# Designed miniproteins, single chains, continued (2), part 35

Each design is a single chain, and the fold is of that chain. pLDDT is the mean over its residues in the fold that is shown.

## One batch from the design tools (miniprotein)

Design m5184
Fold by ESMFold2-Fast:
Parts: sequence; structure tokens; C-alpha cells
Structure m5184 (fold): chain A 87 residues (1-87)
Amino acid sequence: SDAAEEARRHILLGNSAYDAGDYEAAAEHYERALEALSRLPPTPGVLFARSIVYRNLSDALEKLGKTEEAKKYREKAEELQKKALEL
């Protein structure tokens, strides 16, 4: 689906930005990937992908010194990982 392709592109762009040290761009791309993933059916695979992207977003936010936001998204990642394993 277009949403799945959009999510994949933003994940790859976010990873590229993170590797380049552009943590602000990485965070923006991860947020756009999460929005695209939210439009897909909540299959275990989609929930697991969202969990991974929330962890990557948290890591980027930590690099930016946004510690409280980073913690919030790490907690969301853990919750989604548990939910994916229950389905």
C-alpha cells in the first residue's frame, strides 16, 4: 500500500539522517513513518514496526537532549512490543 511505502521511505531517510548525525531530521522522518504506519491495519508486524520506529525516535531525541520526550517514546515502544507479542 502507499502508506506502507511511505513508512518504509521515511524509516530509511530517518536512518540515513541519524547515521549522518542529523538527529533533528532523523526525528522528523521517524515521526512521519509513525503517522504512515498508523494508517495500516494493526497486524503484529505493523505493531512491531511501530515499536522499532518509536525506539529509533527516542534515540534521536536523546541525542538532541530531549530526555523527557525520549523516555515517552521508549515507553510507547515497549507497550507496542508487548501488544504485538499478545496478538
Scores: mean pLDDT 89

Design m5185
Fold by ESMFold2-Fast:
Structure m5185 (fold): chain A 87 residues (1-87)
Amino acid sequence: MEDLEEALRKAIEDMNKILDSDEYSDEEKNQAAERFVGELEQLYKHAPEVLKSLLPDLKALLEKMKADPRISPEVVERLEAFIKSLE
């Protein structure tokens, strides 16, 4: 359980680094964001409590993605709907 929280925290940190990096293309950033949301949906099936414990970090990442015009609106909407399902 603790290992899953650490893994999710690292995934959020890695996603933030990808968004802030100039080394990734717009396409690569979108692919990383889509994969990240898919991984969150998979984790919810096994450990929803872990996702709820990091809800503030997920909300902060969502706001960052909303502010980034390079991220697909579909990915942003999918993450927003997912976060609402955790509330």
Scores: mean pLDDT 81

Design m5186
Fold by ESMFold2-Fast:
Structure m5186 (fold): chain A 78 residues (1-78)
Amino acid sequence: SAEAIIEETLRRLRELLEQLKAAKAAGDWERAREITGEIIALVREAAERMRALGEEALQRFVEAVTPLLEEIEAVMLS
């Protein structure tokens, strides 16, 4: 279901955000790059699944993930 995809994506993004913060604090550039790749792949795959469910499902997904993606971007750019 759309809700299940959103919930799982948010859960995984929160885990990856914590790993990204830890990698950056450690100065581990290679690990930070790996985690960034995992975030991009996760969002891309989830968005594609949501598109298959229709425009309203994709819109709900975008609205749900945007605040967390903005936090991830802020960490990456710091």
Scores: mean pLDDT 88

Design m5187
Fold by ESMFold2-Fast:
Structure m5187 (fold): chain A 75 residues (1-75)
Amino acid sequence: SDDAAFKALKDALISLGVSEETATAFAEQTIRLGKGDPERAAGALLMLITTGDYGITLGGPEQIAVVDALLEGYK
């Protein structure tokens, strides 16, 4: 569900040192752009990291971990 995916992504970002405020805003935008589609949400997540709009820097393994958390939330 969107709620479970939002919570999973937010919690994963916080575990990687992202502030709760930034993690919440990022997760809300990711879920909004995903429009209920897990693949679209994953694409939005990677796009938002690449643009740097939220000031979040994640290495490859960290990007995989947050994508996995998001997709697990949609199951």
Scores: mean pLDDT 87

Design m5188
Fold by ESMFold2-Fast:
Structure m5188 (fold): chain A 62 residues (1-62)
Amino acid sequence: SLEGEIELALLTMQAYLYEKAGKFDEAIKVYEEGLKLARERNMPQSDIDYLEEKLKELKEKK
């Protein structure tokens, strides 16, 4: 839905800003919420794959 797309975009932007600030724990939490939303709203698999890979990368950097 459009609402899900907007919410995912906002969550992704927030997580990116946390990453840029070096706040990796906060970024991970927001990306996890984004992944949950993407799965619940049946978002494109490419969006889900992106979020999963991003979470894997960030968790490895901690």
Scores: mean pLDDT 82

Design m5189
Fold by ESMFold2-Fast:
Structure m5189 (fold): chain A 92 residues (1-92)
Amino acid sequence: SDKLYEQALEEIERAERLGDAGYPDQAIDALNDALGYAINVASSGDTEKAIEVLERIREVARRLKRKFPQYEQQLNDFIEDVEEFKKRAEEL
C-alpha cells in the first residue's frame, strides 16, 4: 500500500530527526512504528517496497547505535528483528 509505504518513510525521517536532536528513546519508538508499517507493506504484497523500508530502518538503527553506545544492546536486538523480517520478505 502506497499510504503504508509513505507512513513508514515519515517515521524513518522522524527517527532521524529525534536521533539528531538527542532523543534516542523517541527515535527507537519511531523506528518501531516504521517497522510495523513495513510489515503491513509486505503483507499487502509489495515486498520490494517493504525491503527498501527495512534497509532504511536498519541503516538509521546502525547510526543511532554509533551515536548512543549505551543503547547498543537494545539496538542490536532491534537490528536482528529487522534483518530476520527482511530475510522472510526476500524469500517470498
Scores: mean pLDDT 89

Design m5190
Fold by ESMFold2-Fast:
Structure m5190 (fold): chain A 71 residues (1-71)
Amino acid sequence: SFSEQLEEEVKIQLRKSLNEFPPDTDLDALQTTIINEADSLRIAFRLENTPENIAKVVKLAIDNVKLDLQK
């Protein structure tokens, strides 16, 4: 399903960028926030549910959430 593919991509990309987040970050809450942001971006840009689009929206979601946490 889309939700399973999205969750897996978030886990993969987040694992590679964990050192860019505060050390006291709730990782479960962070993962949920990134999943929700990525799905919102996919809907907003009307992207098809392809692996390439999933990877793109997850990358954008991680970048957006990272910027918000640095405020």
Scores: mean pLDDT 79

Design m5191
Fold by ESMFold2-Fast:
Structure m5191 (fold): chain A 90 residues (1-90)
Amino acid sequence: SSLEEAKRLVEEAERHAKEAERAREAGDYDTAREHAQKAIELALKAIETTEDPELIKRAKEVIERALRALPAPDAYEAMLEVAKFMKELK
């Protein structure tokens, strides 16, 4: 079901966000960028896949966590891309 797919996407996105946070804490900015970008991609796919408000909320929280794990210039660019994607979903 789309609900089960969205839940799997959110859970995988949450794992990548955690790995991005750990990499940033270790000063491994390349690994942090890779995992943060993957977390954002999976979270956006989950939002596209489901109308479940709790899963959408969790996916948005993942995006916020991933953006915080990115270095400032990468975070700004990623935030703009997220905003564009969310606008196109309407």
Scores: mean pLDDT 86

Design m5192
Fold by ESMFold2-Fast:
Structure m5192 (fold): chain A 102 residues (1-102)
Amino acid sequence: MFTPEQLELMERVIELLEKIYEIFKKNPKASPEDIELVESMLETARIVFEAAKRGEITLEQAIDVLESIVDTVLALAKKYNNPEVIKLAEEARKIVDQLREL
């Protein structure tokens, strides 16, 4: 079962991904496919968090999925050269790294 600290860090990653999605979907240069990809990844992160709270997923599985999501979102942020989204994605990446150290 996850510690309260691990669940808090996961929740912070989701909050950062929600902020990224809100900024990204308002970018008139963002393709509909890339917006849908970010939305799908945010939904996957929420599913992983709910599974973690229920003890239905291992810590390693949760971290691996969140890391994959954050790395993909960071790549999209860099593709669109959005410094605010890049900063938020880099903050999420640091939190994923903290989860691995716990």
Scores: mean pLDDT 86

Design m5193
Fold by ESMFold2-Fast:
Structure m5193 (fold): chain A 81 residues (1-81)
Amino acid sequence: MPSDEQINAEAAAGGMDSPASEGLRKVRELAREYIAAGRLDEAQRLVDRLRGLAELAREKGMHIVAEALEALARELEAELA
């Protein structure tokens, strides 16, 4: 039988309730932890990754996803400045 941790991981990946929103919240939380810890290079790498994913999403016609990714990247970049 899969563990409760595997079931939770599959729920987060498999989309039981707004998995994209939950994923974005976790990325935002992780980036803010990096900023709070003074790990600005790691936080900047996450921002750069989010921007790259937003551009890819736009190319694929996933405009809502692209806008969400760009909004998060701008929010985090403002906290880095």
Scores: mean pLDDT 71

Design m5194
Fold by ESMFold2-Fast:
Structure m5194 (fold): chain A 82 residues (1-82)
Amino acid sequence: MYRLTLVVEIDPEKKEEFIERVKELAKELGALSVEIEELSEKTLRITVEFENLEKLLEFARKLRELIKEYGGKVLEVETEVL
């Protein structure tokens, strides 16, 4: 099992839509869990778990594109083997 944790900065006006799209993406790729924590008005912590490394890497790639689409930026990224 693999865990990806990202801290991202997002425009507050786009935050709710971004969260919904992240949850949809995780579901489509078969994530075991997805947790999104609001750290501040502009900052989210996204934690996602996958059984397969390949699916986690696909999620990470697509999430980076989604963050770019929303004009956000990645502040922190951590990958853990569970």
Scores: mean pLDDT 86

Design m5195
Fold by ESMFold2-Fast:
Parts: sequence; structure tokens; C-alpha cells
Structure m5195 (fold): chain A 75 residues (1-75)
Amino acid sequence: SQADLDRALELAERGYKELIEKAKKMLAEGASEKDVLKELTKEAAKLDERVRAETGIGLADPEEVARKVLEEAKK
């Protein structure tokens, strides 16, 4: 339904912003890109599970999301 799509987008947008901020913090604290990617992949998988449980809609692959979030955090 449109309501499920709207809710999934809301959750994804908020979740992605949180992941970007987490990545920025980890990098500022001296974490390696490898460690950041590992943590982001784990958190992206949790976000996908939460969105799917609430809306029935799956997000992109957690590893792909993690890579895009890391690139955004590096800007």
C-alpha cells in the first residue's frame, strides 16, 4: 500500500542519516574503513529487518548500503 511505502521511505531516510552520522563519528575516532564497513553492514541489516517487519518492504543489500553510507560520510 502507499502508506507502507511512505512509512518504509521515512524509516529508511531516518536510518540512513543515523548510519551516516555513526560512520562520521567512527572515522573521527580513528576507526579503519574496514571496521566502519563491518559495523555499518551490521546496522544496515538491522534497519532492513525493522523496515521489513513493520512495512513488508525490503531495503537494498546491507553491504551495498554500508558502502554508500561510508562514501557519503567521507564527503
Scores: mean pLDDT 86

Design m5196
Fold by ESMFold2-Fast:
Structure m5196 (fold): chain A 58 residues (1-58)
Amino acid sequence: ASQLELELEAGRYAGRLHDAGLVTTEQINLAVPGVVRKSRSIEELRQLLAEELGVPLP
């Protein structure tokens, strides 16, 4: 996936977790840049972001 696609999905997924009360804005701001940098696919992004934020995998 392109970096833009990864950034958009990271924001979308993190936003859903925040709306559900599972994560804070600070946790998102700390986790997202590193996860986007390491991720090569949307699937890997979701897995790494769930890991970093300490939430169950979808």
Scores: mean pLDDT 77

Design m5197
Fold by ESMFold2-Fast:
Structure m5197 (fold): chain A 72 residues (1-72)
Amino acid sequence: NEELIEEAYEYLKKHPAGAQLLAKAKEAIDAGDYETAEEIIGKAVASLFPKPLSNEEAKEVSEYILKELEKE
């Protein structure tokens, strides 16, 4: 669900703790540490996004965010 994925990413960007975690994930990506980036993104989604997500939805959201952060 593209709408749910976009909503989750926008929510995290506007959340103070979410923005901080996304910045740390981007730092990890820039260092080539994709494992750490994936862990940080997964933690941010699981702990901060207020809507219940299935395991598959949480994975899709996390993969989308990782891909967006990889863009220059």
Scores: mean pLDDT 81

Design m5198
Fold by ESMFold2-Fast:
Structure m5198 (fold): chain A 63 residues (1-63)
Amino acid sequence: GPVPTAEDLFEAALAGDVARFRELYAALFGFEPPRAVAERIIREFRALPEPSVAALGRLIEGL
């Protein structure tokens, strides 16, 4: 199947779709983040004044 992209992860985070975010994250990085960690990242990301793929990447690097 198609390889997930950073844009797919961004769209899931922007939508607040925790389950989809966790699935895409696991496919991209080789491990499934705990639900509480995924929920925290999505909450912080959606609180940003200008959400972007780069901003999401910076939040993920803090894990």
Scores: mean pLDDT 82

Design m5199
Fold by ESMFold2-Fast:
Structure m5199 (fold): chain A 97 residues (1-97)
Amino acid sequence: EKERKELSEKASKETEEKLEKFVEERREELSEEAKELLKELEERLENTEDPLLRGTLLGLKVRIAKNPKDEEALEEVREDLESLPELEKLLEEERAK
């Protein structure tokens, strides 16, 4: 259990680093709207310690980087971002119990 937790944490950190590099390498290809969404995601990530919420935010960043000119993909990311306060509230309620 302890060894599995340390390996999981290391794997998560290495995955986050790879995903961040993937996004950064594609930053110049992003539209202005995509760059603004990416900045909002980065600000939320800086204030987020929950692994599930961090994973969700990183997934949205990767979706933007993969679809830099796709307006439909950017709209889906925006809708997911609008639902994040509801997810954050659910996680806070679980932590308060």
Scores: mean pLDDT 71

Design m5200
Fold by ESMFold2-Fast:
Structure m5200 (fold): chain A 64 residues (1-64)
Amino acid sequence: SQLELEARQILIDIYRENPDLSVEELVEKAIEKLKSKYNVTPEQLERLREDLRELAEILKKARE
């Protein structure tokens, strides 16, 4: 979905600017920015948090 693509792009942008942030910090900052742009349900937010956590782990592992 467009919301999922936007959320992933936001997390990638945050990671590029702040690569030393933890997985949880990256996820929470991305969610905060997403909530400022979109009205999302609690159920959507939980699913997005899980997806973004996986993405953040992949990005940090790839840097190693």
Scores: mean pLDDT 83

Design m5201
Fold by ESMFold2-Fast:
Structure m5201 (fold): chain A 90 residues (1-90)
Amino acid sequence: SRSEVIEKLKELKEQLEKAKTREEIEKVVKEAGELVVSILDELTPEEQKKVTELLDKLNDLLLNADKMSLEELKKEVLKILDEIIEIIEK
């Protein structure tokens, strides 16, 4: 359900804030992607487009993670997770 996915995404956000390695951040991004994909059919076409674009941005961040500081990576991932949560809470 949307409510369960929102709750789990908020838990992943807390894990991300405590993350000390790039591997921990990558795990959070992967789990967030799997959760969002699991409810795509519950979203409107406009919401599906927006969350898919945000998931693509998360993947792009991981591809460029070595070019960013840990704090920059966490900040950018947190921002995208917040945007995803805002979309699916509606």
Scores: mean pLDDT 85

Design m5202
Fold by ESMFold2-Fast:
Formats: C-alpha cells, sequence, structure tokens
Structure m5202 (fold): chain A 74 residues (1-74)
C-alpha cells in the first residue's frame, strides 16, 4: 500500500542517518536498506539513501550505481 511504502521510505531515511551517526550500527543499517530495496525495488528513495551511505563512506563508484538506479526510477 501507499502507507506501507511511505513507512518504508521513512525507515530508509532513518537507517541512513543511523549508519552515518553510529559506526557500530552501520553494517546492520546497510543490511536493512538492502532489505528495503529487495521489498520495494521501485522506491527511488531507498536506492538514494543507500547511495548516500556509500558516498559518505568514500565508496564513490558504488554510490554512483545506486544514484543511477534511483534516477532511472524517477
Amino acid sequence: SAADLAAAEAHARSARREALEHPESREQMIALLEGLIARYPDSAVAWEELGRVYEALGEHARAAEYFARARALR
């Protein structure tokens, strides 16, 4: 449903924030974001938020792949 998608997108934003603020939770938050993408592969927000995590970690090539996917979905 639209409500389920909106909740998942809010969760994606929260998971990205936690991954960047709390290194000890980072691996778990990345796994959560990957799970959201698997469940909602057409959510541009979920792809963007995972891209933002990798960009902040200096993994620019990987981040670019996620941003390209998000852009293609808009």
Scores: mean pLDDT 85

Design m5203
Fold by ESMFold2-Fast:
Structure m5203 (fold): chain A 80 residues (1-80)
Amino acid sequence: GAAQKEADERARRSLKRARESYRLSQQYYAEGNASLGAGHRLLVIGEGIELQLLLKKNPDNEVVKKALEEIEKLSGGKLS
């Protein structure tokens, strides 16, 4: 229904923002700007927290689950 479509859209937007913030975080770290790199990494974590809350309200939503899994990979993937 409409609520599922809204959850799907929110998950897609959150994942898009997380990917963009992750890319910027990587770029800033590569440029030696640890402060901006860390700031953008925190934005990725924030998107993950939002999707965890969305998943609690929509526990069987596969779009939300997959978006959260991708963001969790991004938040962990910066630690070599």
Scores: mean pLDDT 84

Design m5204
Fold by ESMFold2-Fast:
Structure m5204 (fold): chain A 93 residues (1-93)
Amino acid sequence: VRRVPARLELEEVGGGEYRGTITTADGVTLPAVGFVARDGMEVEVAGEVLRFEEGEILAVGHASRRARVVTRAKVVAEEGGRIVAEGPAVSVE
């Protein structure tokens, strides 16, 4: 398990779901599915716990059936139905 900063570029597809990409600071880019978090929401990823604040983005990208990146991100820009968010990610290989 690695902890790495990540950037999300997402668009709303309906039902509170967002799709786009996760890009990690170490240069990995994956297709991503994202959701707006509720305050106090917790997600466990390979023994790491991500605790979310209201309006943060939970996003998941899969490199394979086992390898995934899970991000807790804050919205840094919103333009034309697209969201850019940045935050810590947990990378599992």
Scores: mean pLDDT 80

Design m5205
Fold by ESMFold2-Fast:
Structure m5205 (fold): chain A 74 residues (1-74)
Amino acid sequence: MVLSREEAEALFARFRATAEQDLALLEASGDRSLVPAFIAALRARAAELQRMAPHLAAEIAAFTEELIARIEAL
């Protein structure tokens, strides 16, 4: 199902907030062995969001790759 513009924007905002919180917890843990699983889960969630909100797909992809770069720099 494709989301309305308002639903897509709200869901993307929530996705960003949740991903930033999850990253902060990963950084606080210091356990880099969790990084591959975290990146895989993040990419899977981003791909699903892009399917539901294709008009935001480029912005979702850009945010996801930026966050992955930050994770890999840990």
Scores: mean pLDDT 82

Design m5206
Fold by ESMFold2-Fast:
Structure m5206 (fold): chain A 107 residues (1-107)
Amino acid sequence: SKPMELEEIKEILKKETEEVKKYLAETDPELAKETTDASLILAQIIGNMLGNEDFKENLKLGIEIEKELGLTFEQAVEIEYELRKRKVQGGKSLEEIKELIKEILKK
């Protein structure tokens, strides 16, 4: 399959994060206050790599990683892009996910 370009991924992620933010504001306003576009992208990455379907648990982990590593929206998009480019498979631990994120951002 043809790889998606960085700008196409960025546009898709922007649309997805805006829809999820609206949903969270209505269903979980306290969690919505802690949520950024970066943490929502990280929630998807974490869910896919851990094989965990609990969105709110993945989002809380994404918020923790965003705060720990000081991640911006642009960096979260870069991480997703690089993971897709490398065809990284699931079945990773949280520690392996954090190490992979740090590796991607160093390059």
Scores: mean pLDDT 83

Design m5207
Fold by ESMFold2-Fast:
Structure m5207 (fold): chain A 88 residues (1-88)
Amino acid sequence: MKILIIHDSGGRERYLAEKLKKELEKKGHEVVGVISDSEFLADPEGTLKKYKPDLVIVISGGPGEGHKRPEEFAKKAGIPVKVITSSP
C-alpha cells in the first residue's frame, strides 16, 4: 500500500520516520513521502492529492494535541490514519 509519513519537526521524530520508512518498505509497502507536520499543514489538500496515500502515519513526540491537525485533514479526505507517539 501507499503510505505517507508525517512527523513533528523534532530530530527524534524525523529519525523514527526514517526508521519506519525502511521497515515498511521491507514489508512491501510504498512510502510515497516523509514530510514534517509544518510542510503538510502548508497545503494539506494539495499534499494528499499529490501523494494519494492509502494510509497516513503521524509521528508525534509529545503528549500534546499536535498530531490532531494532520489526522483531521486525512480523516476528512477519507484516508485511514495511524498515530505513533515517540517515547523518551
Scores: mean pLDDT 78

Design m5208
Fold by ESMFold2-Fast:
Structure m5208 (fold): chain A 65 residues (1-65)
Amino acid sequence: MDSEQQQVADVSQRLADAIRAGDAAAMAAEIERLEALTGKRPGLPTEVSPAARRVAALLREARAL
């Protein structure tokens, strides 16, 4: 697997945990990390990637706070 894809999946998992825990500080940290990781890619991975779709959904949910 792509290492960057694995890192994005790991960060998205942590972000999901932070959202469920209501930990705003952890959410902010994971959002910044996710943006840094995905910012190195011109765009999100192909839409067939479940990791990319989950990341987008989590970012939208976190930003809505």
Scores: mean pLDDT 62

Design m5209
Fold by ESMFold2-Fast:
Structure m5209 (fold): chain A 80 residues (1-80)
Amino acid sequence: ATEKAEEYEKKARDYESQGNLEEAANFYLQAGRYYAESGDWEKAAEAFTKAGELYDKIDPNSVKAGIAYIQAGVAKAVLR
């Protein structure tokens, strides 16, 4: 699970470096999901926050950014 999250995070960074912000955001969102499934809530929150930031940069009124930020908030709440 963590290994899968790391793989998606690496793909997200690769797409971000290429300027493909939409694909980068999509892969950060998936990485966050896999980190959450593995119980790595700190990494999940970081990945979801990064996805939200990228979606927001693409479209500030994006529902996708809002959903990503909500998921980041949930991950942070688990950590307390």
Scores: mean pLDDT 82

Design m5210
Fold by ESMFold2-Fast:
Structure m5210 (fold): chain A 107 residues (1-107)
Amino acid sequence: SLLDRLEELVLEMADVLASTGTPEGEDLADALRAMARRYGARLRALLAEGDFDAAIAALEGLRAALREITREALADPNVPEEKKKEIEELTEEALRVAEELIARLRA
């Protein structure tokens, strides 16, 4: 499903950040893993209840949080440029998947 793909992308972003070996990267990875668990559970519950407005709001919140974590990672001089590019690409795909899910819920 799109939700499963979104969760996979968020967890892959976390793995990339954890692979930097920095305390800052580890903190961002932990935040992404917690985010995947909380938003995944919340979105599944909202979708099961048919509360599409709340699900869209939660997805917009997730998109904003992903943008903020990516901004922090890209600003960190201790994150290698190769890892920054990988994080950027994964974030763009995650935001696209979230946008597709929002579009389907609005239809």
Scores: mean pLDDT 88

Design m5211
Fold by ESMFold2-Fast:
Structure m5211 (fold): chain A 70 residues (1-70)
Amino acid sequence: SMEEIEKLAEEALKKMGRERAKALIEAALNQPGDPMENVLLVLITEAGLHKYSLETQRKIAEKVVEMLKK
């Protein structure tokens, strides 16, 4: 559900630290290639998203980006 995705996104941000997460995600979005794939790589390495399905990983990544845009 969307509520579950929001909780997982918030947990990922707490695990990374909000300030650090913002810096890493902004850097990922500004790198060459697919911006969401770059964000996913950051979240897999820094927040352990690999334990979720690919569909769930993508939804969490989109929500994290949304939450960091203000």
Scores: mean pLDDT 84

Design m5212
Fold by ESMFold2-Fast:
Order: sequence, then C-alpha cells, then structure tokens
Structure m5212 (fold): chain A 93 residues (1-93)
Amino acid sequence: EFENLLKELEKKLSSIFDEDDIKELIELLRKYKEALEKGDKEKVLKIVDEIVKKIIDAMEKLSSEEQRKLADEINEIMSDTLKKIEEIIKEKK
C-alpha cells in the first residue's frame, strides 16, 4: 500500500521535477512514515520542514511562470500524499 502510494507520487511528479529531486522526496516520505510510526512528534516536524525545503529547491529549477502555474498542483499532490501516509499508519495494526 505505502509502496504503491510512492510509485503513484513518482509518476505524478515525473513531468514536473528532476528524477534526483523525486528520489530525495521519496526518501523523506519514508522517514516521515517511520517518525509517525514511532510517535516522534519532534522528528515529524523536522522531516516536514525538510520536505518543504526540498519542494522549494526543486521548484526553483522551474521557470517563474511554471512555478506560479504548478505551485497549487504540487501543494495538492504533496498534501494528499502526506494525509494518505497518516491514514496508512492509523490503519496499521
């Protein structure tokens, strides 16, 4: 389930971000999942900050026009992905 979520995210971002940036985001999402499973609230907040910084860095490689047009789409994709990870953790027994 989680691996399928990451594969879908990779497909959605493949037309927007560089492969290396996508790979780093996926690794951060794996760390996010692990921190949630451990209940480490401080680590969760730090990883969220790292995810946001990575998205900004990846977006800076795009033109200013592309950044403006894609900002909402990228935010929606990432927000949905984080929420789905939280739901997977809540359902994990």
Scores: mean pLDDT 80

Design m5213
Fold by ESMFold2-Fast:
Order: sequence, then C-alpha cells, then structure tokens
Structure m5213 (fold): chain A 77 residues (1-77)
Amino acid sequence: SADEQVEQIIAQLNELIKKLEAGEISLDEAIAQFNALMAQIQALMSQLSLEQQEQASKRLMPTLEKLGALLKKKLAE
C-alpha cells in the first residue's frame, strides 16, 4: 500500500541519517542515497491523490528536514 511505501521510505531516510551521524558513509555517498530516495518520493507522490500526498508529506517532512539540516552541517565542515 501507499502507507507501507511511505513507512519504508521513512525507515530508509532514518537509516541514512544514522549512518551519516555515525560516519559509516561518505558525504558523497549520503548525497547519492538522498537523491535516490527523493526520486522514490517523487515517483510515489505521482501515484497518490492530493489528500494522500498531503498526508505523506506530513509524515515525510520531519525526517527530510532533519536529514537536510545534517547534510548542510556536513557540507559546512
């Protein structure tokens, strides 16, 4: 289901955050994985109704904001 796909993407985003915080991946690898996850999000959103897109966005946004902030911090180091 769409809800299961959103949960899987959130899990992948959280795993990426965890690996990046732990220094287990390079910044370049993290950016590549982030871009792949953004492509998955765009593909999912294109299959959803406007109401489903709003609910998915509310669920994804906190984790995306956290990852974005972490990537910006790492780029500034």
Scores: mean pLDDT 87

Design m5214
Fold by ESMFold2-Fast:
Structure m5214 (fold): chain A 70 residues (1-70)
Amino acid sequence: EEIERAEREARGHEAFADYLLDYIKENKLPPEQASKYLELAQKHIDEAERWRAVAEKLRAEYEKFLQELE
């Protein structure tokens, strides 16, 4: 559940970053206006990376827990 939640959060942030990049392209924003959306997209990419790291950590902890239950 927690691993799936972390992966879902990562996917959500990735999807929103893609949405922002598509918004820039679709609306043909000039570079000065696009920079604000690019900055926001980068923050979501960074957040997605953090959630993927959380999912990896939780997976490792769960595997250790299962090994201890041998």
Scores: mean pLDDT 81

Design m5215
Fold by ESMFold2-Fast:
Structure m5215 (fold): chain A 83 residues (1-83)
Amino acid sequence: SENERLYIEVQAELALARMAETLGDSETAIKQIKRAKELALKLPPEYQKEVAEELKLLAETSKDPEVSKEAKKAAEELRKAAE
């Protein structure tokens, strides 16, 4: 379905964000987090909740405060959208 394909795109953006963060490329990581959020907002609530939890984990495990802040913000926006 379109939702499944879009969810795969969200997962790809999140994987790229984690890779960029690992490489110390905070600017790219933040851009990928924002893209993942924008795509996830188009998904049904069940997918939004899953992506919000992944972004929450990224925020908790990120060593970069700016990446952590953006991931936390994205997680909160998706959590609220899923309500």
Scores: mean pLDDT 88

Design m5216
Fold by ESMFold2-Fast:
Structure m5216 (fold): chain A 56 residues (1-56)
Amino acid sequence: GYSREQILEAFEKVDIPGVPQDVLDLDLSRVRSPEDLKNIFGVGDELAAKIKEALD
């Protein structure tokens, strides 16, 4: 699975506003793939793909 630090770095790289608090409160057991982050944070398909690239 992804660490909270990896998710924070990915979101910083793709410039998602307001993410730091949301990532701190994130239930990591719900994050099985980058697509789960799309659903949790309400990001679009293009941004979800950038997060996936940043996490790989």
Scores: mean pLDDT 68

Design m5217
Fold by ESMFold2-Fast:
Structure m5217 (fold): chain A 75 residues (1-75)
Amino acid sequence: MSVEELVKRAENGKKAGEEFEAQGKYVMAAHFYKEAADLYKEAAEKSKDEKEKRELLEQSRIMEKKAVELEQKAK
């Protein structure tokens, strides 16, 4: 899978997470944010551009924090 395809899949996961979060479905939202984080991280590992790699790792970190916060709200 190309970096571009991984980024698009990560963006779709982030959007799904945002939609479920808005509905109060925190378990589902956390799942999609975690999946987006993993996809951003994989895209970063495959990127040959240092700036793109840094930006993708930042997005991965943001998504991971969001997933953890929502998992805590669901308990």
Scores: mean pLDDT 86

Design m5218
Fold by ESMFold2-Fast:
Formats: C-alpha cells, structure tokens, sequence
Structure m5218 (fold): chain A 64 residues (1-64)
C-alpha cells in the first residue's frame, strides 16, 4: 500500500543522498536517521519497513 509516511521517508532518504554527494556527511546522516525514524514510527510492525530503516541507520553510521 502507498502511504504518506513511506513517501516522506523516501524524500528524506533522497535528501540524505544529495547531502552525501555534496560531501555534507553530518547532514546526510541526519536525513538517513530521520528516514529510518519515519518508517519505524509509522509502520513499527512491518518487517519490510524495519529492514529499510536498518539500512538507513547503517548508512548513517558509515557517514560518522
């Protein structure tokens, strides 16, 4: 199902990628964490959203 929260998480991840490409790693990490938090708060019991959130959190850790 399409949801506004999933679209918001995607938008935040896109901002993270853009910041990373510009070398703004601290900002990129913040966007990836916000994307993960959005997925976990909107769909806490969805294993697909949990897996995607884990990927974003790992990406944020790599940028620190």
Amino acid sequence: SLSQSASRATGLAILGVAAELEGRYDEAAKYYRQAAETLLTSSPDDPKDQALAEKYLKKAEELE
Scores: mean pLDDT 81

Design m5219
Fold by ESMFold2-Fast:
Structure m5219 (fold): chain A 92 residues (1-92)
Amino acid sequence: MKTVMSLEEAEEEVEKLLKELEELGFPEELIELLKEARKILVEKGRSLGEEYEIQALMTIAALLKTLIENPDEETIEKAKKILKELIEAAKK
């Protein structure tokens, strides 16, 4: 019903989900890629405005939720590939 999310709430959601992934024993390489992608996407979003920074955080949160719901090797490998491509694209 209400879709108003503050920047602080979006940041807290991502941090909570990252902690859940670490506690569930997801590979360290995946966690590192997620942290790097978060940093790059948030920095790019911030340059466009707060609404884009929130959107970047929500995009990361959606990916984290998908990983928690589907903790299989195929999903993890697919996520790693997507994250590597996102990081490379964002460097340009």
Scores: mean pLDDT 77

